# Ledger of designs, part 33: designed miniproteins, single chains

Each design is a single chain, and the fold is of that chain. pLDDT is the mean over its residues in the fold that is shown.

## One batch from the design tools (miniprotein)

Design m1116
Fold by ESMFold2-Fast:
Structure m1116 (fold): chain A 83 residues (1-83)
Amino acid sequence: DELKKRIEEALKELEEAKKAVEENPLDEKAILALRSAVATLKILAEVLKKKYPDDKEAQELVKELEKKVREAEELIEKAEEER
C-alpha cells in the first residue's frame, strides 16, 4: 500500500529531524525539516480519515500520527524559544 509506505517514510523523517533539533535547537535546517515532516504527516492523517472513516485500524493510526505531530510541534515551539 503506497499510503502506508509513505506514512512509514514520513515517520522516519520526523524522528530523524526531531533528533537533530533535540541535539541542536538552533539548527534552522533541522527545524525546517521537522516542520516539513509535521506538515506531511498532517496531510497523510487527513487522507486516512477521508479514505477510511470507518476503519478502526486507520482511526488508531490517525491518533498515533496526531500524537507524534503534537510532540514534534511542542519541540519546535521549545526550540524557537531557545533563540
Scores: mean pLDDT 82

Design m1117
Fold by ESMFold2-Fast:
Structure m1117 (fold): chain A 78 residues (1-78)
Amino acid sequence: SSEELREQAVKEMTPLLKKSYEVNPEETTEMVKEDSEEAKKKGGPFGESVLKAIKESSEKAGLKEAAEYAEKKLEELK
């Protein structure tokens, strides 16, 4: 299901984001914010699903600013 694919994406993305953030926190945060903008631009159920995955993986990886940004973009889609 699409939900299973989202959960798998979060599981795979979280360790990669954590490692990237440990090496370059500012650049990683900016890249994730850009991904959130692209997801919002796509819109619809796809954009919403991607933004939820970005938010969840960012929260788990400790990217607080990126997670808050993704949440804001999710609210703007409503």
Scores: mean pLDDT 83

Design m1118
Fold by ESMFold2-Fast:
Structure m1118 (fold): chain A 89 residues (1-89)
Amino acid sequence: LEEEAQKLLERAKELLKKADELKAAGLPELAAKVKEAAEKAIEAAEKALEAAAAGDEEAARAALLEAEVEIGLAEIYVALANILLAKRK
């Protein structure tokens, strides 16, 4: 659970970098949505780490699911941004 939470935290941080790239590419609205989802994923992953450290497996699993959902949402926005950028060129 802690290892899974750390991996999700790393993925969420990578998505924050993607948000900055999208803003620089001229997609500030999608960049903001990616950033929001990535920030929520970081918060959820940190909750999962805390719950896992406390031995609360149920709370840890719930927080991991929240982090996965937010990462998935951010990835969808990144995919949409990539489609828009390809279509504009």
Scores: mean pLDDT 84

Design m1119
Fold by ESMFold2-Fast:
Structure m1119 (fold): chain A 79 residues (1-79)
Amino acid sequence: SVLAEIGRILEEALERMATLSEEERRRLALETFEQVHALLQTDPELRAAFTARMVARGDTVRSLEEALETALAVVRELL
């Protein structure tokens, strides 16, 4: 499923974050969000549900890494 693929991409990105410099983490986070965005475009209903939950949680996000963690939590809620 598209949702399972998004979850895999987010988990792999977060695992890599621990070994990367600040600049490399920023690039990885942006590339990861671009991949997630592209996959969400293939399923409009999933995109709507994902976006609604991200907006509800967005006020607590303080970094790109926290944004990826929030996205993964949303994926796990929708599974």
Scores: mean pLDDT 82

Design m1120
Fold by ESMFold2-Fast:
Structure m1120 (fold): chain A 83 residues (1-83)
Amino acid sequence: DKVRKAAQLMAAAGILAAAAELEKSEEDLRAALELGKEALELARESGDEEMVKEVQEALRRIAEIAERLGFPELAAEARRLAE
């Protein structure tokens, strides 16, 4: 189930993003972004518009964290994906 896999990837991305914020880790935040990208692709392929919106919200949160930590390239990439 693509929706279930997308949800699992989002949960993992959330954990990595929280860890990245605590540790100020660009690498962990980049890993969270990559999981979010996979989740977005799966959500779009599933046709589940609610899941797409949830993934886009998670990507926006990653962008906000990246901006606060001073990682503007990650922030821009995450915002682009959230559109």
Scores: mean pLDDT 86

Design m1121
Fold by ESMFold2-Fast:
Structure m1121 (fold): chain A 68 residues (1-68)
Amino acid sequence: SLEELVARLEAALADAPDVEPSEELKEAFKGMHPWALYQLALEEAAAGRRRLAAELFHLALEKAKAQL
């Protein structure tokens, strides 16, 4: 559910770098489902790309909350 996704995203962001998603990133992922963005963010975090992961988590959270 989107409610479960929001909880997971808020937990992931608690220890993440405080970065805003770029406008380029928002446009690139405009049509992507929030769950898919969350999975991509987890992959980026696992690869050590913590800043990009944080941006993707923030974008997924914004998008999930808009769809609730």
Scores: mean pLDDT 84

Design m1122
Fold by ESMFold2-Fast:
Structure m1122 (fold): chain A 83 residues (1-83)
Amino acid sequence: GKADELLLRGVDALRRGDYQRAIEHFKEAAKELGLSDEELEKLANTPTPIKLPPVKTREERRQNSFVTRVASLYRLAKQALKE
């Protein structure tokens, strides 16, 4: 889906050292998953591993796994930008 495409674009930007573009793509991926920039920032500032509340449906579990991945990569890109 669109979130998967944005995540891949963010990863590609991260691999190229384009940390600012990676950050933008990860923010867009998070928005496609229903997360605000503020919620993404809070998750990224949480000590790893990033933990989300337990959910009951398969679709929600898949979404939580993707959210955790996006937040972790967003954190990595922001840390790399500061170095």
Scores: mean pLDDT 76

Design m1123
Fold by ESMFold2-Fast:
Structure m1123 (fold): chain A 100 residues (1-100)
Amino acid sequence: MTSDEELRELALRLLNSKTEEEALEEFQRLYDALMSMARTDEEFAAVVAGAAAGMAVFREKLAAGEPLREAVKAMLAVLADKIAPVFPRAAAVLREVIAE
């Protein structure tokens, strides 16, 4: 069962990653938590699309030479935007973490 507190902890772990490998591992944990919340086709589609878009931006930022923390912030921002229509509270938690 994924709570707002659990989502915040997962997003903070991702934001505080020290390596690309650690960031990918923590992103998988966050993705699994969001997928566990989905109940409808629309909710599953939003999480999958959000994760794909977030990963695309993450890779783009790293390829451009951006710091890992900034690449993770961009990834979380895109993920939050994509899931906001179906999980507005989860999106708000991710946006709160980015503000750190």
Scores: mean pLDDT 88

Design m1124
Fold by ESMFold2-Fast:
Structure m1124 (fold): chain A 86 residues (1-86)
Amino acid sequence: MFKPKAESLEEIKEEAEKLGPVVDTREVTDANGVKTYYAVAEKDGKRYVLMLTETDGEKQVVGVVLDADGNVLELYTSKPSAKKPL
């Protein structure tokens, strides 16, 4: 099971680099201040997509592993790292 650990934009890129050469990275901030960082690594016919979202100090990581035909092999979603209980 794929379980990336990251709490910053730099860490999500480092986790992607451990999986294979990073071929794409993006940072997006929406009108509500939600920041999302994407890192895509490709190795041995597989694509590893890592996404980190940050909202009000809470961080969530999503990892997806795709084969050469675009089929999902693995999916991982962390719980948000709550810095304060709601």
Scores: mean pLDDT 71

Design m1125
Fold by ESMFold2-Fast:
Structure m1125 (fold): chain A 71 residues (1-71)
Amino acid sequence: MEELEREIEAAVHEIKAAVYLVAANRSTDPEEKARDYKEAAEHFERAAELSPDPQVAENLRKAAEEYRKKA
């Protein structure tokens, strides 16, 4: 069932976004921090597109926008 596969893929992108956020928050280099925020935003955006729940998708989209502004 493709729905389950899509949900798993969304979760993987959320995990990747979290990893990049942790890296960004630990970085003292502004260039590395901006790059990591950009990667986190991209993964949140992909997770939003794959999420079957409209409310979850909107929350992920907002996260992507906020971290894209920090990049």
Scores: mean pLDDT 83

Design m1126
Fold by ESMFold2-Fast:
Structure m1126 (fold): chain A 73 residues (1-73)
Amino acid sequence: MTKEELLKEAEEAEKEGDEYFSNKKYEEAAEAYRKAADLYKKADPNNPEILSKALDADIKAGIADIKVAVDKI
């Protein structure tokens, strides 16, 4: 898989996460965001811009996890 293909798949996974999050499917959103973060890191672990996108996806996953926890209170 090329760097371009990995970035495209990461972007698609992040969009899938955004869709789940908007539908209040926070567990599925967190999984999709983690997948996006992993794909960004795999595409280019030495590029600060791409690593920043991976961190953003990890943050979104963390927010989704918090939403799951809060909804169960």
Scores: mean pLDDT 83

Design m1127
Fold by ESMFold2-Fast:
Structure m1127 (fold): chain A 73 residues (1-73)
Amino acid sequence: MEELLKEAERRAEDVKKMFDKLAEKEGLEAAIKKAKELIEESEKLLKEEKDPDERKAAEIVLKKLKEYLKEKE
């Protein structure tokens, strides 16, 4: 469990960096659009996820994506 959560946090930081790079290359609008799409997809998957460890990992990533949108919107 702990290793999975640590990987999820690391991936969430990597995702944030990817969106920063996307904003630099494609513009802020493109980065925001992609973040919103990933949030909707992740929330949909989270509703169907039965594994508590996978749910926690998904929630960490989702939280980081939502924080990114709040900072940029």
Scores: mean pLDDT 74

Design m1128
Fold by ESMFold2-Fast:
Structure m1128 (fold): chain A 85 residues (1-85)
Amino acid sequence: MEKEEAIRQAIELMRQAALRSVQAGKGESAQKVNDTLIKVREMWRKGVPLSELAELLRKTAEEVKPLDPESAELLLEAARVLEEG
């Protein structure tokens, strides 16, 4: 997979996770996902390796899991996409 395609797919999965948390009334989960999305975009712009972006997503998924397990699964899928890119 092209690196640009991997990041694009990961960002889309993160956006889906944030939207799902908002629709489920889980504002704290949505905030954590959106904060991480901003960091991922900034890190990608600075040329940070996809492996480090995936690690950040896994860490955020652990924090999100007790708040919103379905959104945490989407974040883990996003991390996998980045690792396979």
Scores: mean pLDDT 85

Design m1129
Fold by ESMFold2-Fast:
Structure m1129 (fold): chain A 89 residues (1-89)
Amino acid sequence: SLSIEEIEKILEEEIEKLVKELKLSEEVVEKLRKLRKEMLEKLRKTSDEEERKRIAGEMVYEMSVLILSEVEGISEEEARERIEKSIAE
């Protein structure tokens, strides 16, 4: 099991990698960092493994929406629909 500090470090490293590789805008980078902070606070409030997995899944999903929206030049709503359709198929 990863500590919150280890999760925070991994997430920051992944955000830095994505910013460099995908040339993400400052606006999207700020949204990703805010999402990370909110999810880490939720993780800090629970020790339940199922709830922790749910929070982690929610974070990955919301990050994917933001990244796909930026990279493809589509709305967050359209990005969300594409991700949900991909998961369902």
Scores: mean pLDDT 78

Design m1130
Fold by ESMFold2-Fast:
Parts: structure tokens; sequence; C-alpha cells
Structure m1130 (fold): chain A 57 residues (1-57)
């Protein structure tokens, strides 16, 4: 496996997930559970894509 590519991919997705998580938390405070549900699904999809890409390396 290419260690540098794995580290770059991990950092990219981790940063994206953190940004989505913070945005989802803020939206939950303003709009409640329904907004959080949509952002939880987006986070889940990002995590799934990350592991799928990681498995190719």
Amino acid sequence: MNKKKIEELRKKYFDELKALSQKGLELHRQYGEDALKKYREEIRKKVEEFFKELSKL
C-alpha cells in the first residue's frame, strides 16, 4: 500500500467529516432532529466512501 496516499486520503476525509459534524450539530440546535438526521446520513455516506477508497489502496 502507498502510505502517503493513505495518510492524505485519511486526513482529507477526517477534515470533511469534522466539518460536516460541526455543521450538523449547529443545524440540530436551530432546526431539531430532522436536520440532524439528514447530516448523519451524509456523514455515514462519507465514512462508507472513505473505507471503500481505502480498501483500493
Scores: mean pLDDT 75

Design m1131
Fold by ESMFold2-Fast:
Structure m1131 (fold): chain A 65 residues (1-65)
Amino acid sequence: RSEKLFRGADGILARSQKEADDLLNQGRASADESKAQQLKDEAQAVLEKGRELAERLRNLALEAS
């Protein structure tokens, strides 16, 4: 059971990182500075949300193990 929670946390981090990287790449490709900034802000929010969820799952896994 704990392994599934750890895998879940790793999966959330991997997905959040990929989504953030995709957003940052779109920002770099954009000629619109306002859009580039919006994409950077969105990437930061995605990473922060993913970190919070991953930490919650890892803490739960440690308590359950």
Scores: mean pLDDT 79

Design m1132
Fold by ESMFold2-Fast:
Structure m1132 (fold): chain A 80 residues (1-80)
Amino acid sequence: SRTVTVKLLDGSEVTITIPESMTIEEAIELIREKAPTADLALALLEIERAVTKDPNKVISAETLVALLEADTEFNEKILK
């Protein structure tokens, strides 16, 4: 398992333990459950960097598409 620190919108931090076998979609769902006000793009980037052990890892196109779809649904829910 890997431990990732996710920053909330109020500047507080939540530490989440992510299994090495977890998919990006499962990681998004876990972050929303444990840190619903977190910046998902930053949190997913930190997860990818932790999983690959590459501090210069850029967010993958697959992850970016999943994130944009998730954020669109979330924003539409808030605006209603």
Scores: mean pLDDT 62

Design m1133
Fold by ESMFold2-Fast:
Structure m1133 (fold): chain A 100 residues (1-100)
Amino acid sequence: SKEQLIAEVQTALELAKKAKELVEKDPNNEENVLKAMVLFLAAQGSLTLVSRQLSKTDPELAKKIDEVIKKAEKLIKQGKLVEAFDLVIKFSEELLAYLK
């Protein structure tokens, strides 16, 4: 349902924002970076669920979600954690506006 899609995107947004806060507070704190990565992985999971639900009804949007997830993964591999989190935050906010 539309309500379930909105809830999953909102979950991804909240998790990505919390991940960003942890890394920005102290980027050299290994425990906080690990916690941020766990939260961000959960955010990616929520967006993946949204993409799968949309795959037949809005395949172009599902593809765009998958592309954002892959772009975020590349940023993480480059050590650009805050940039990856910002990408997911901005996209999730835009997706919420579209779904409402």
Scores: mean pLDDT 88

Design m1134
Fold by ESMFold2-Fast:
Structure m1134 (fold): chain A 85 residues (1-85)
Amino acid sequence: SAERAIELGEEYEAQGKYIAAGHFYHGAGVVLYEKGKATGDAELLRKAAEAFEKAARMYEKAGKLEESKRSREQAEEARKLADEL
């Protein structure tokens, strides 16, 4: 579930394991984004954007610039879709 992925992301972030944390936050964002799209739920899309932003920050801390940029773009897409609902 998205909640479990966020919990795992927080655990890895606390350990300084930023690549793993980014992976779990990104996975949570994907699950929340797809559910938000399917149900027309702006709150789920905003939660997806928050998860993607957390992933971007983790990838940035790990020096993974491309992954950070992609996650930020996914966050912006999720926010834009939420604003259109």
Scores: mean pLDDT 91

Design m1135
Fold by ESMFold2-Fast:
Structure m1135 (fold): chain A 79 residues (1-79)
Amino acid sequence: GAEEGFRLGYEGGYENGKAGPQGAVDWGFKAGYEHGRLGGKEGASWAAFGSTVGGMIAGGYDHGQAAGNGPSLGGWEAA
């Protein structure tokens, strides 16, 4: 469901945030593309479903990416 999309996005964003921008871009594009294909194939009813799942994935991805960047020694030392 939508919550699963959020968790998957978060975990993917976390790992790709640590790996750097290229991994993040590739993962996000694949996830969005996969869900977009479902919406397109099923028409208007699936467009609403795909929009919801896509939003949850995007939200999870953003949170995961921020977490994946991790704490910086500079952040701790600078504070």
Scores: mean pLDDT 50

Design m1136
Fold by ESMFold2-Fast:
Structure m1136 (fold): chain A 78 residues (1-78)
Amino acid sequence: MEPLSPEEVALALAIAKRDPEKFKKMTKEDIRKLVEELREAGLGPLLEQARQAVENGDYETAIKLAEEALDRYEALKA
């Protein structure tokens, strides 16, 4: 019942754009866990920029920043 934080909203929108079927299966807890994993991987600064973009109503920039964080995280796993 608690709303998503701005950085969680940015990440949720990026995932929904990239993979709508995966997004439909994700819970708010899954999104929060992914935000924590991205921060632990050193991507916290990109998530903070995405948060600021959401707070400014710039959802296009927030989505792009969250997509960049996801891309860098996937590269670290390879």
Scores: mean pLDDT 83

Design m1137
Fold by ESMFold2-Fast:
Order: sequence, then C-alpha cells, then structure tokens
Structure m1137 (fold): chain A 86 residues (1-86)
Amino acid sequence: MEEYFNALPPERQEAIRITAAVLRGIGAALTLELALGDPSATDAQIERARREAREAAEEIKRLMKSLSRPDSALERALRIIEEALA
C-alpha cells in the first residue's frame, strides 16, 4: 500500500489522505454515537470510542494545518466529531 501510494501524483496522494481522514473521522463519530445510544455499552467501550474520536479529530486538525486552502470535507468531519464528543 505505502509503495503504491508513494508512486501516485502528489495531488492524488493529498486527495487520498483527505478522504481517509474524513472517513476515519465519520466512522469514529458514528461509533461513539452508537456506543452512547447503546444501553448495554460498558464505560470501557465508550472510553475507547471517545479516545478514537479524539485521535481522529487531532489527525484532521493536523492535516488542515498542512493545507494551503480550507477543505470543507475535513471541516465538516471535524464538526461531526466535536458534536459527538460534546
């Protein structure tokens, strides 16, 4: 995967990084919302979901700082995670 990724044009590498971060963020937020809505979920399961959501948010924030222009998908994914963590 990494060797294949490094062979792609820079703009395609950036698009893949953005897409991966957005998908991770949405997945983490959904996992947290599902855990919070599940009466059978343990505190440990909820804490794992919160940790993944926080890590996904930090990845998106780092990626956004590296971009020369705002990316609306990254901004929306970050907002979705922050709303789930609230």
Scores: mean pLDDT 79

Design m1138
Fold by ESMFold2-Fast:
Structure m1138 (fold): chain A 71 residues (1-71)
Amino acid sequence: ALTPQQKAVAWAELAGAYLAVGQVEEAAKAREQAIATGALSEEEIDLRIAYYSTLPKDQAQARIKELKAKL
């Protein structure tokens, strides 16, 4: 089982990866889940999303699969 902090990080990374592949609506949902954990500030979540949004499309698709399996 993931800790709340690990879950927040995973949701933020998933949101970023969704942005990298152009899935804006799914990214917004993942961001809300990261915020709902209460484990990270909104500013830290948005910084992580910005970082992971720069992933190459192929890497982002693979990472979405991996993160969905963990969450």
Scores: mean pLDDT 86

Design m1139
Fold by ESMFold2-Fast:
Order: C-alpha cells, then sequence, then structure tokens
Structure m1139 (fold): chain A 100 residues (1-100)
C-alpha cells in the first residue's frame, strides 16, 4: 500500500539523516558535498515512487548497492563511516525484503 511505502520512506530518511550527520564529521568537504547530493537524488527517486512498489524496491536496491560501494571506498580512510554505511545497507536489505 502507499501508506506502507510512505512508512518505509520515513525509515530510509531517518537512516540517511544519521549517515549525513556522520559524513559531516568524518569526510572532507568535497566528499561530504558529493555524498549529500547523491542521497538527495536517492530520496527524490524513492519519494516519486511511493505509489509504485516495484520501482520503490528497485530504488532501495540501487541505494543498497551505492552504500556498499561507498563503504568499500572509505574502508581505510574513514573506517567508522564505512562500517555505518555497511550497517545501513544491511538494514535497508531487511526493509526491502519486508516489502515483498
Amino acid sequence: SQQELEKALNEVSSMNMALILLASKELPQDEYDAFAADLTKFHDTLNSNIDDKQKFIAAIDNLIAYYRSQAAKFRTSSPTFSQALQGVADRLATLRDQLI
């Protein structure tokens, strides 16, 4: 239902806000700006698909892949941020599976 997807979007938004806050402390300004801009685009894609479950799930899958890629990128330079990205990716995978 749309209400179920709206609830899922709120959970994703909460996780994303926590990552943005952590990125502001852990990353150089240019890396932070790029990460925040990417998360805005992912949020806009999810929000535009709250009436389309298949597209919403596909958007979550893309966000999970993005977070896993970013975790690998930051593994040595920002291990705390890398671990947080992995944790959020795992939580998003659980959320995604609950929507099927």
Scores: mean pLDDT 91

Design m1140
Fold by ESMFold2-Fast:
Structure m1140 (fold): chain A 90 residues (1-90)
Amino acid sequence: MLLSEEEIRGEAALIYGSVVLSISPNIKAKIEKTTDPKELQKILDDLEREKRKLDEMAKELEDVDPKVAEVLREASKELEKLIKLAKEKL
């Protein structure tokens, strides 16, 4: 009975989006140093899956918490850049 489901979901989503933004430079460095096409494909698949999660969460929260939805959209945009970089290396 305590916190609303929307409050819990918003806080979790904000943390998730913020973590993705924080680790984005590390993922970029990993893509840049990876030369094995099989490893690049795995990274690409992982990034596309995470981007879908961010997009779904942003859509769900857009009417409830537009500020959190914006953080999730920015995180999704950063993953989109990484997806393009990985595709260019394949």
Scores: mean pLDDT 83

Design m1141
Fold by ESMFold2-Fast:
Structure m1141 (fold): chain A 74 residues (1-74)
Amino acid sequence: SAREEERKRLRERVAALRAEVLALPEVDEAMLAELAELERQLEDPEADLEEIRRRLLELETELGVREIKRAVLG
């Protein structure tokens, strides 16, 4: 089903982002906690997949901004 396909894609994206965060020289525990929350939400059959996708996109952009800040500020 479309919902199952989207859930699978979101799980893959969360895993990919987690791996990327863990590969950084400095790890943000808050971002890891947000990713863990999204993983738990994806196990809930009532979870709003569009809301999860939006939040995941926010975390992806936050990681990008953090990389820019490190390049500029430190």
Scores: mean pLDDT 77

Design m1142
Fold by ESMFold2-Fast:
Structure m1142 (fold): chain A 83 residues (1-83)
Amino acid sequence: TRRRRQRVIDDSRRQATSIAQRSTSAMGRQVTDTMVSMMEIDILSDRGFSVSTLMQFRDRNNSPYTDQDIQDIVQNSQRRRSL
């Protein structure tokens, strides 16, 4: 259980970094830690992580997302998965 969760987190960070690099490379801009952190939160939300867990990720990475932004991201992700 713990190993699976850690692999998901590691995979999400790698995906976020790859997407951020592609987006910024086309624009000739440098990838920022803030951009990677924001994309990581979006990916983890889609993979079913809780608001409290995502808030902890935000705090560790000094992401500009507010508490309301995190809640909105999770709620939108849940709508996409709702039957």
Scores: mean pLDDT 70

Design m1143
Fold by ESMFold2-Fast:
Structure m1143 (fold): chain A 80 residues (1-80)
Amino acid sequence: MLSEEEKEELKEALLAIGKENPEATVYEALRELEKRGELQELLDKLREGMSKLPLDEVEELLSKPLTEENITELLERVSK
């Protein structure tokens, strides 16, 4: 499970990608982090958390624009 500190680290990394690609979705930013080999341990924890959510909810969250609000919502729903 992601800690509060790990969620903040993921949020900062995703927002940094959003500055480089302002039209990116949350999903596209996660794929970019994976491609860069950054935060792989945190991405694995995020994927494990997402696997426990309904598929429709995960697809909705991942398809949203890469904003701080959308990233925060994903991380809060994944965390127990």
Scores: mean pLDDT 82

Design m1144
Fold by ESMFold2-Fast:
Structure m1144 (fold): chain A 61 residues (1-61)
Amino acid sequence: GAADEAERAGAAAYWAALSGGPAEEAIRRKQEGARLAGGDVPEDADALEAGRYAGAASRKA
């Protein structure tokens, strides 16, 4: 459903940002993921943890 798609899209975008490192493109991908999740994912979170956090935030929204 929409929530599940938003969760995956948000997690994927944030994952790409973390994997790419400090770059403007990476930052924008992270921001897009946060928008889809409807919440803020910890910038210091590990890639695995960031994915979970984005998913949880999407479900709570």
Scores: mean pLDDT 53

Design m1145
Fold by ESMFold2-Fast:
Structure m1145 (fold): chain A 65 residues (1-65)
Amino acid sequence: MSPRQQMEELQRRLLELLRQLDEAQRAGDAEGVRRLSRELEEVGTRLERLSAETGIRPPPLEVDL
């Protein structure tokens, strides 16, 4: 419900997808790269829309628990 919480959740998902994308690239898994890139774009679009609506921008945080 909270826009801040939604943004934090989307940012966490984005980081998970980036990690998986890196692994797929290293493994030479072209199919995985394509799939993950598509998922990343969807999550990024949702995050950008939420940011635009609320004026909140998620900071690029270093990985933290």
Scores: mean pLDDT 74

Design m1146
Fold by ESMFold2-Fast:
Structure m1146 (fold): chain A 94 residues (1-94)
Amino acid sequence: STLEELRRLAEEYNAAKEAGDEKAATRAMLEGMRLMIEVVMSKADQAPEESIKMLQEGADYARRLAETSKDPEISKEAEELAKLAEEAAKKIEE
């Protein structure tokens, strides 16, 4: 289930943080955010205003990560996530 996948990603994030593996922690976070975009989109018709706000906040976070990360792989993944969230928000607004 989506809840089980989110719990697994949270466990992976916490384990990576404890181990000092910042790249693994960031990747688990980005994957969790990607999954949340899908969940938000699946329920957007029920709460469009809240859905748009969540997607915009997620996009802003991912954009800041893309700009500040020194790892080109993380920067690319974060940039792609930001664009995905921005496009999702636009589709709800249409």
Scores: mean pLDDT 84

Design m1147
Fold by ESMFold2-Fast:
Structure m1147 (fold): chain A 67 residues (1-67)
Amino acid sequence: SAAELYAQAAETREMARSAEEEGRKQIEREKDNPELKKLIEEGTEKLLSGLRARADELEAQGRALEA
């Protein structure tokens, strides 16, 4: 149902928020290691982009079911 798709999108956005927060904490922990910091930043950005894109797809599918 559309409601289930919106719920999954909301959960996916919460996962993105948690991942972003965890990434920030790891970057702060590893601030004295610039190579590792860069890898964490790149990995976090890639993960966030994927999660946000998935949430957008789920929301679009939900809207299509309501049309």
Scores: mean pLDDT 86

Design m1148
Fold by ESMFold2-Fast:
Structure m1148 (fold): chain A 76 residues (1-76)
Amino acid sequence: SPYKVGDVVKFKVEGFPVLLGKIVKVEGNRLTIEVAEGVVFEAEWVEGNTFRVVKVISGPFKEGQELEILEVLSRV
């Protein structure tokens, strides 16, 4: 995966502004992303830079939403 635990990514989900999230876990094709206090979800790779939300731990996102990673701002 081109993404690692500790990476800070800029991403877009339809209906939301461009957001920053930290990758806190990587498991195969699945990332756990933390946006802010109380906003944590798991996304699974679909293709290219596109992921799908597969589990919402907390926050306003919904399972089945697509997100696109636009940019990696920081790497560990």
Scores: mean pLDDT 82

Design m1149
Fold by ESMFold2-Fast:
Structure m1149 (fold): chain A 55 residues (1-55)
Amino acid sequence: SPANADPKNSSVEAIMKKLNLPEDFDLDTLVLSKDTKEYLTLREIIVKGHTIDLS
């Protein structure tokens, strides 16, 4: 069945490309939020509109 593109799905893919992350990156992986300086899942960071600290 054709899945209607959720805007969140498009933003996830765009963010992963912008941050040079692999397409198969686990969305439940803990990453450092640049905005809060705490470890959150990539999924939570994307949903909240935060940026990842890759330092």
Scores: mean pLDDT 67

Design m1150
Fold by ESMFold2-Fast:
Structure m1150 (fold): chain A 69 residues (1-69)
Amino acid sequence: MSKEEIIKKIEEIIEEISKTHPILAKTLRDQFEKLLNDPNVTTEMLENFLKMLESLKESLDAHAARKAA
């Protein structure tokens, strides 16, 4: 996966989280911006951040589904 694709996916997940958890999404966005501004940032670091966000979103979606029922 290209660095640009990883960045786009991270932004998409944060945007989805912001619809239900705006404060959490702001914190995640601040962390993402710090990673992007780090001169030592690697594609692997961005991939790890994406994986963390995917796991977090799955947990939030599962919780929201139970709460909405």
Scores: mean pLDDT 79

Design m1151
Fold by ESMFold2-Fast:
Structure m1151 (fold): chain A 73 residues (1-73)
Amino acid sequence: DALLAQAAADFARLKEIAKELGVEVDFSGSPINAAKEARDKIVEKAKSLGNTELAEEAQRVADDFIAAVKAAA
């Protein structure tokens, strides 16, 4: 499943970015809620650091993950 493989990769990337920035997100619950929380917290933190590229990446991978999960449901 290319869609599920990509969704898993996007979710893993969000976890990686959150860990690198020291952002706390509960990834054990609802995947969509976790992705939204990670997106919002990572984007805010990255922008505060002047890292617009990382903010844009987090926005993209989170939105792609959410779209893929909704499409698979």
Scores: mean pLDDT 82

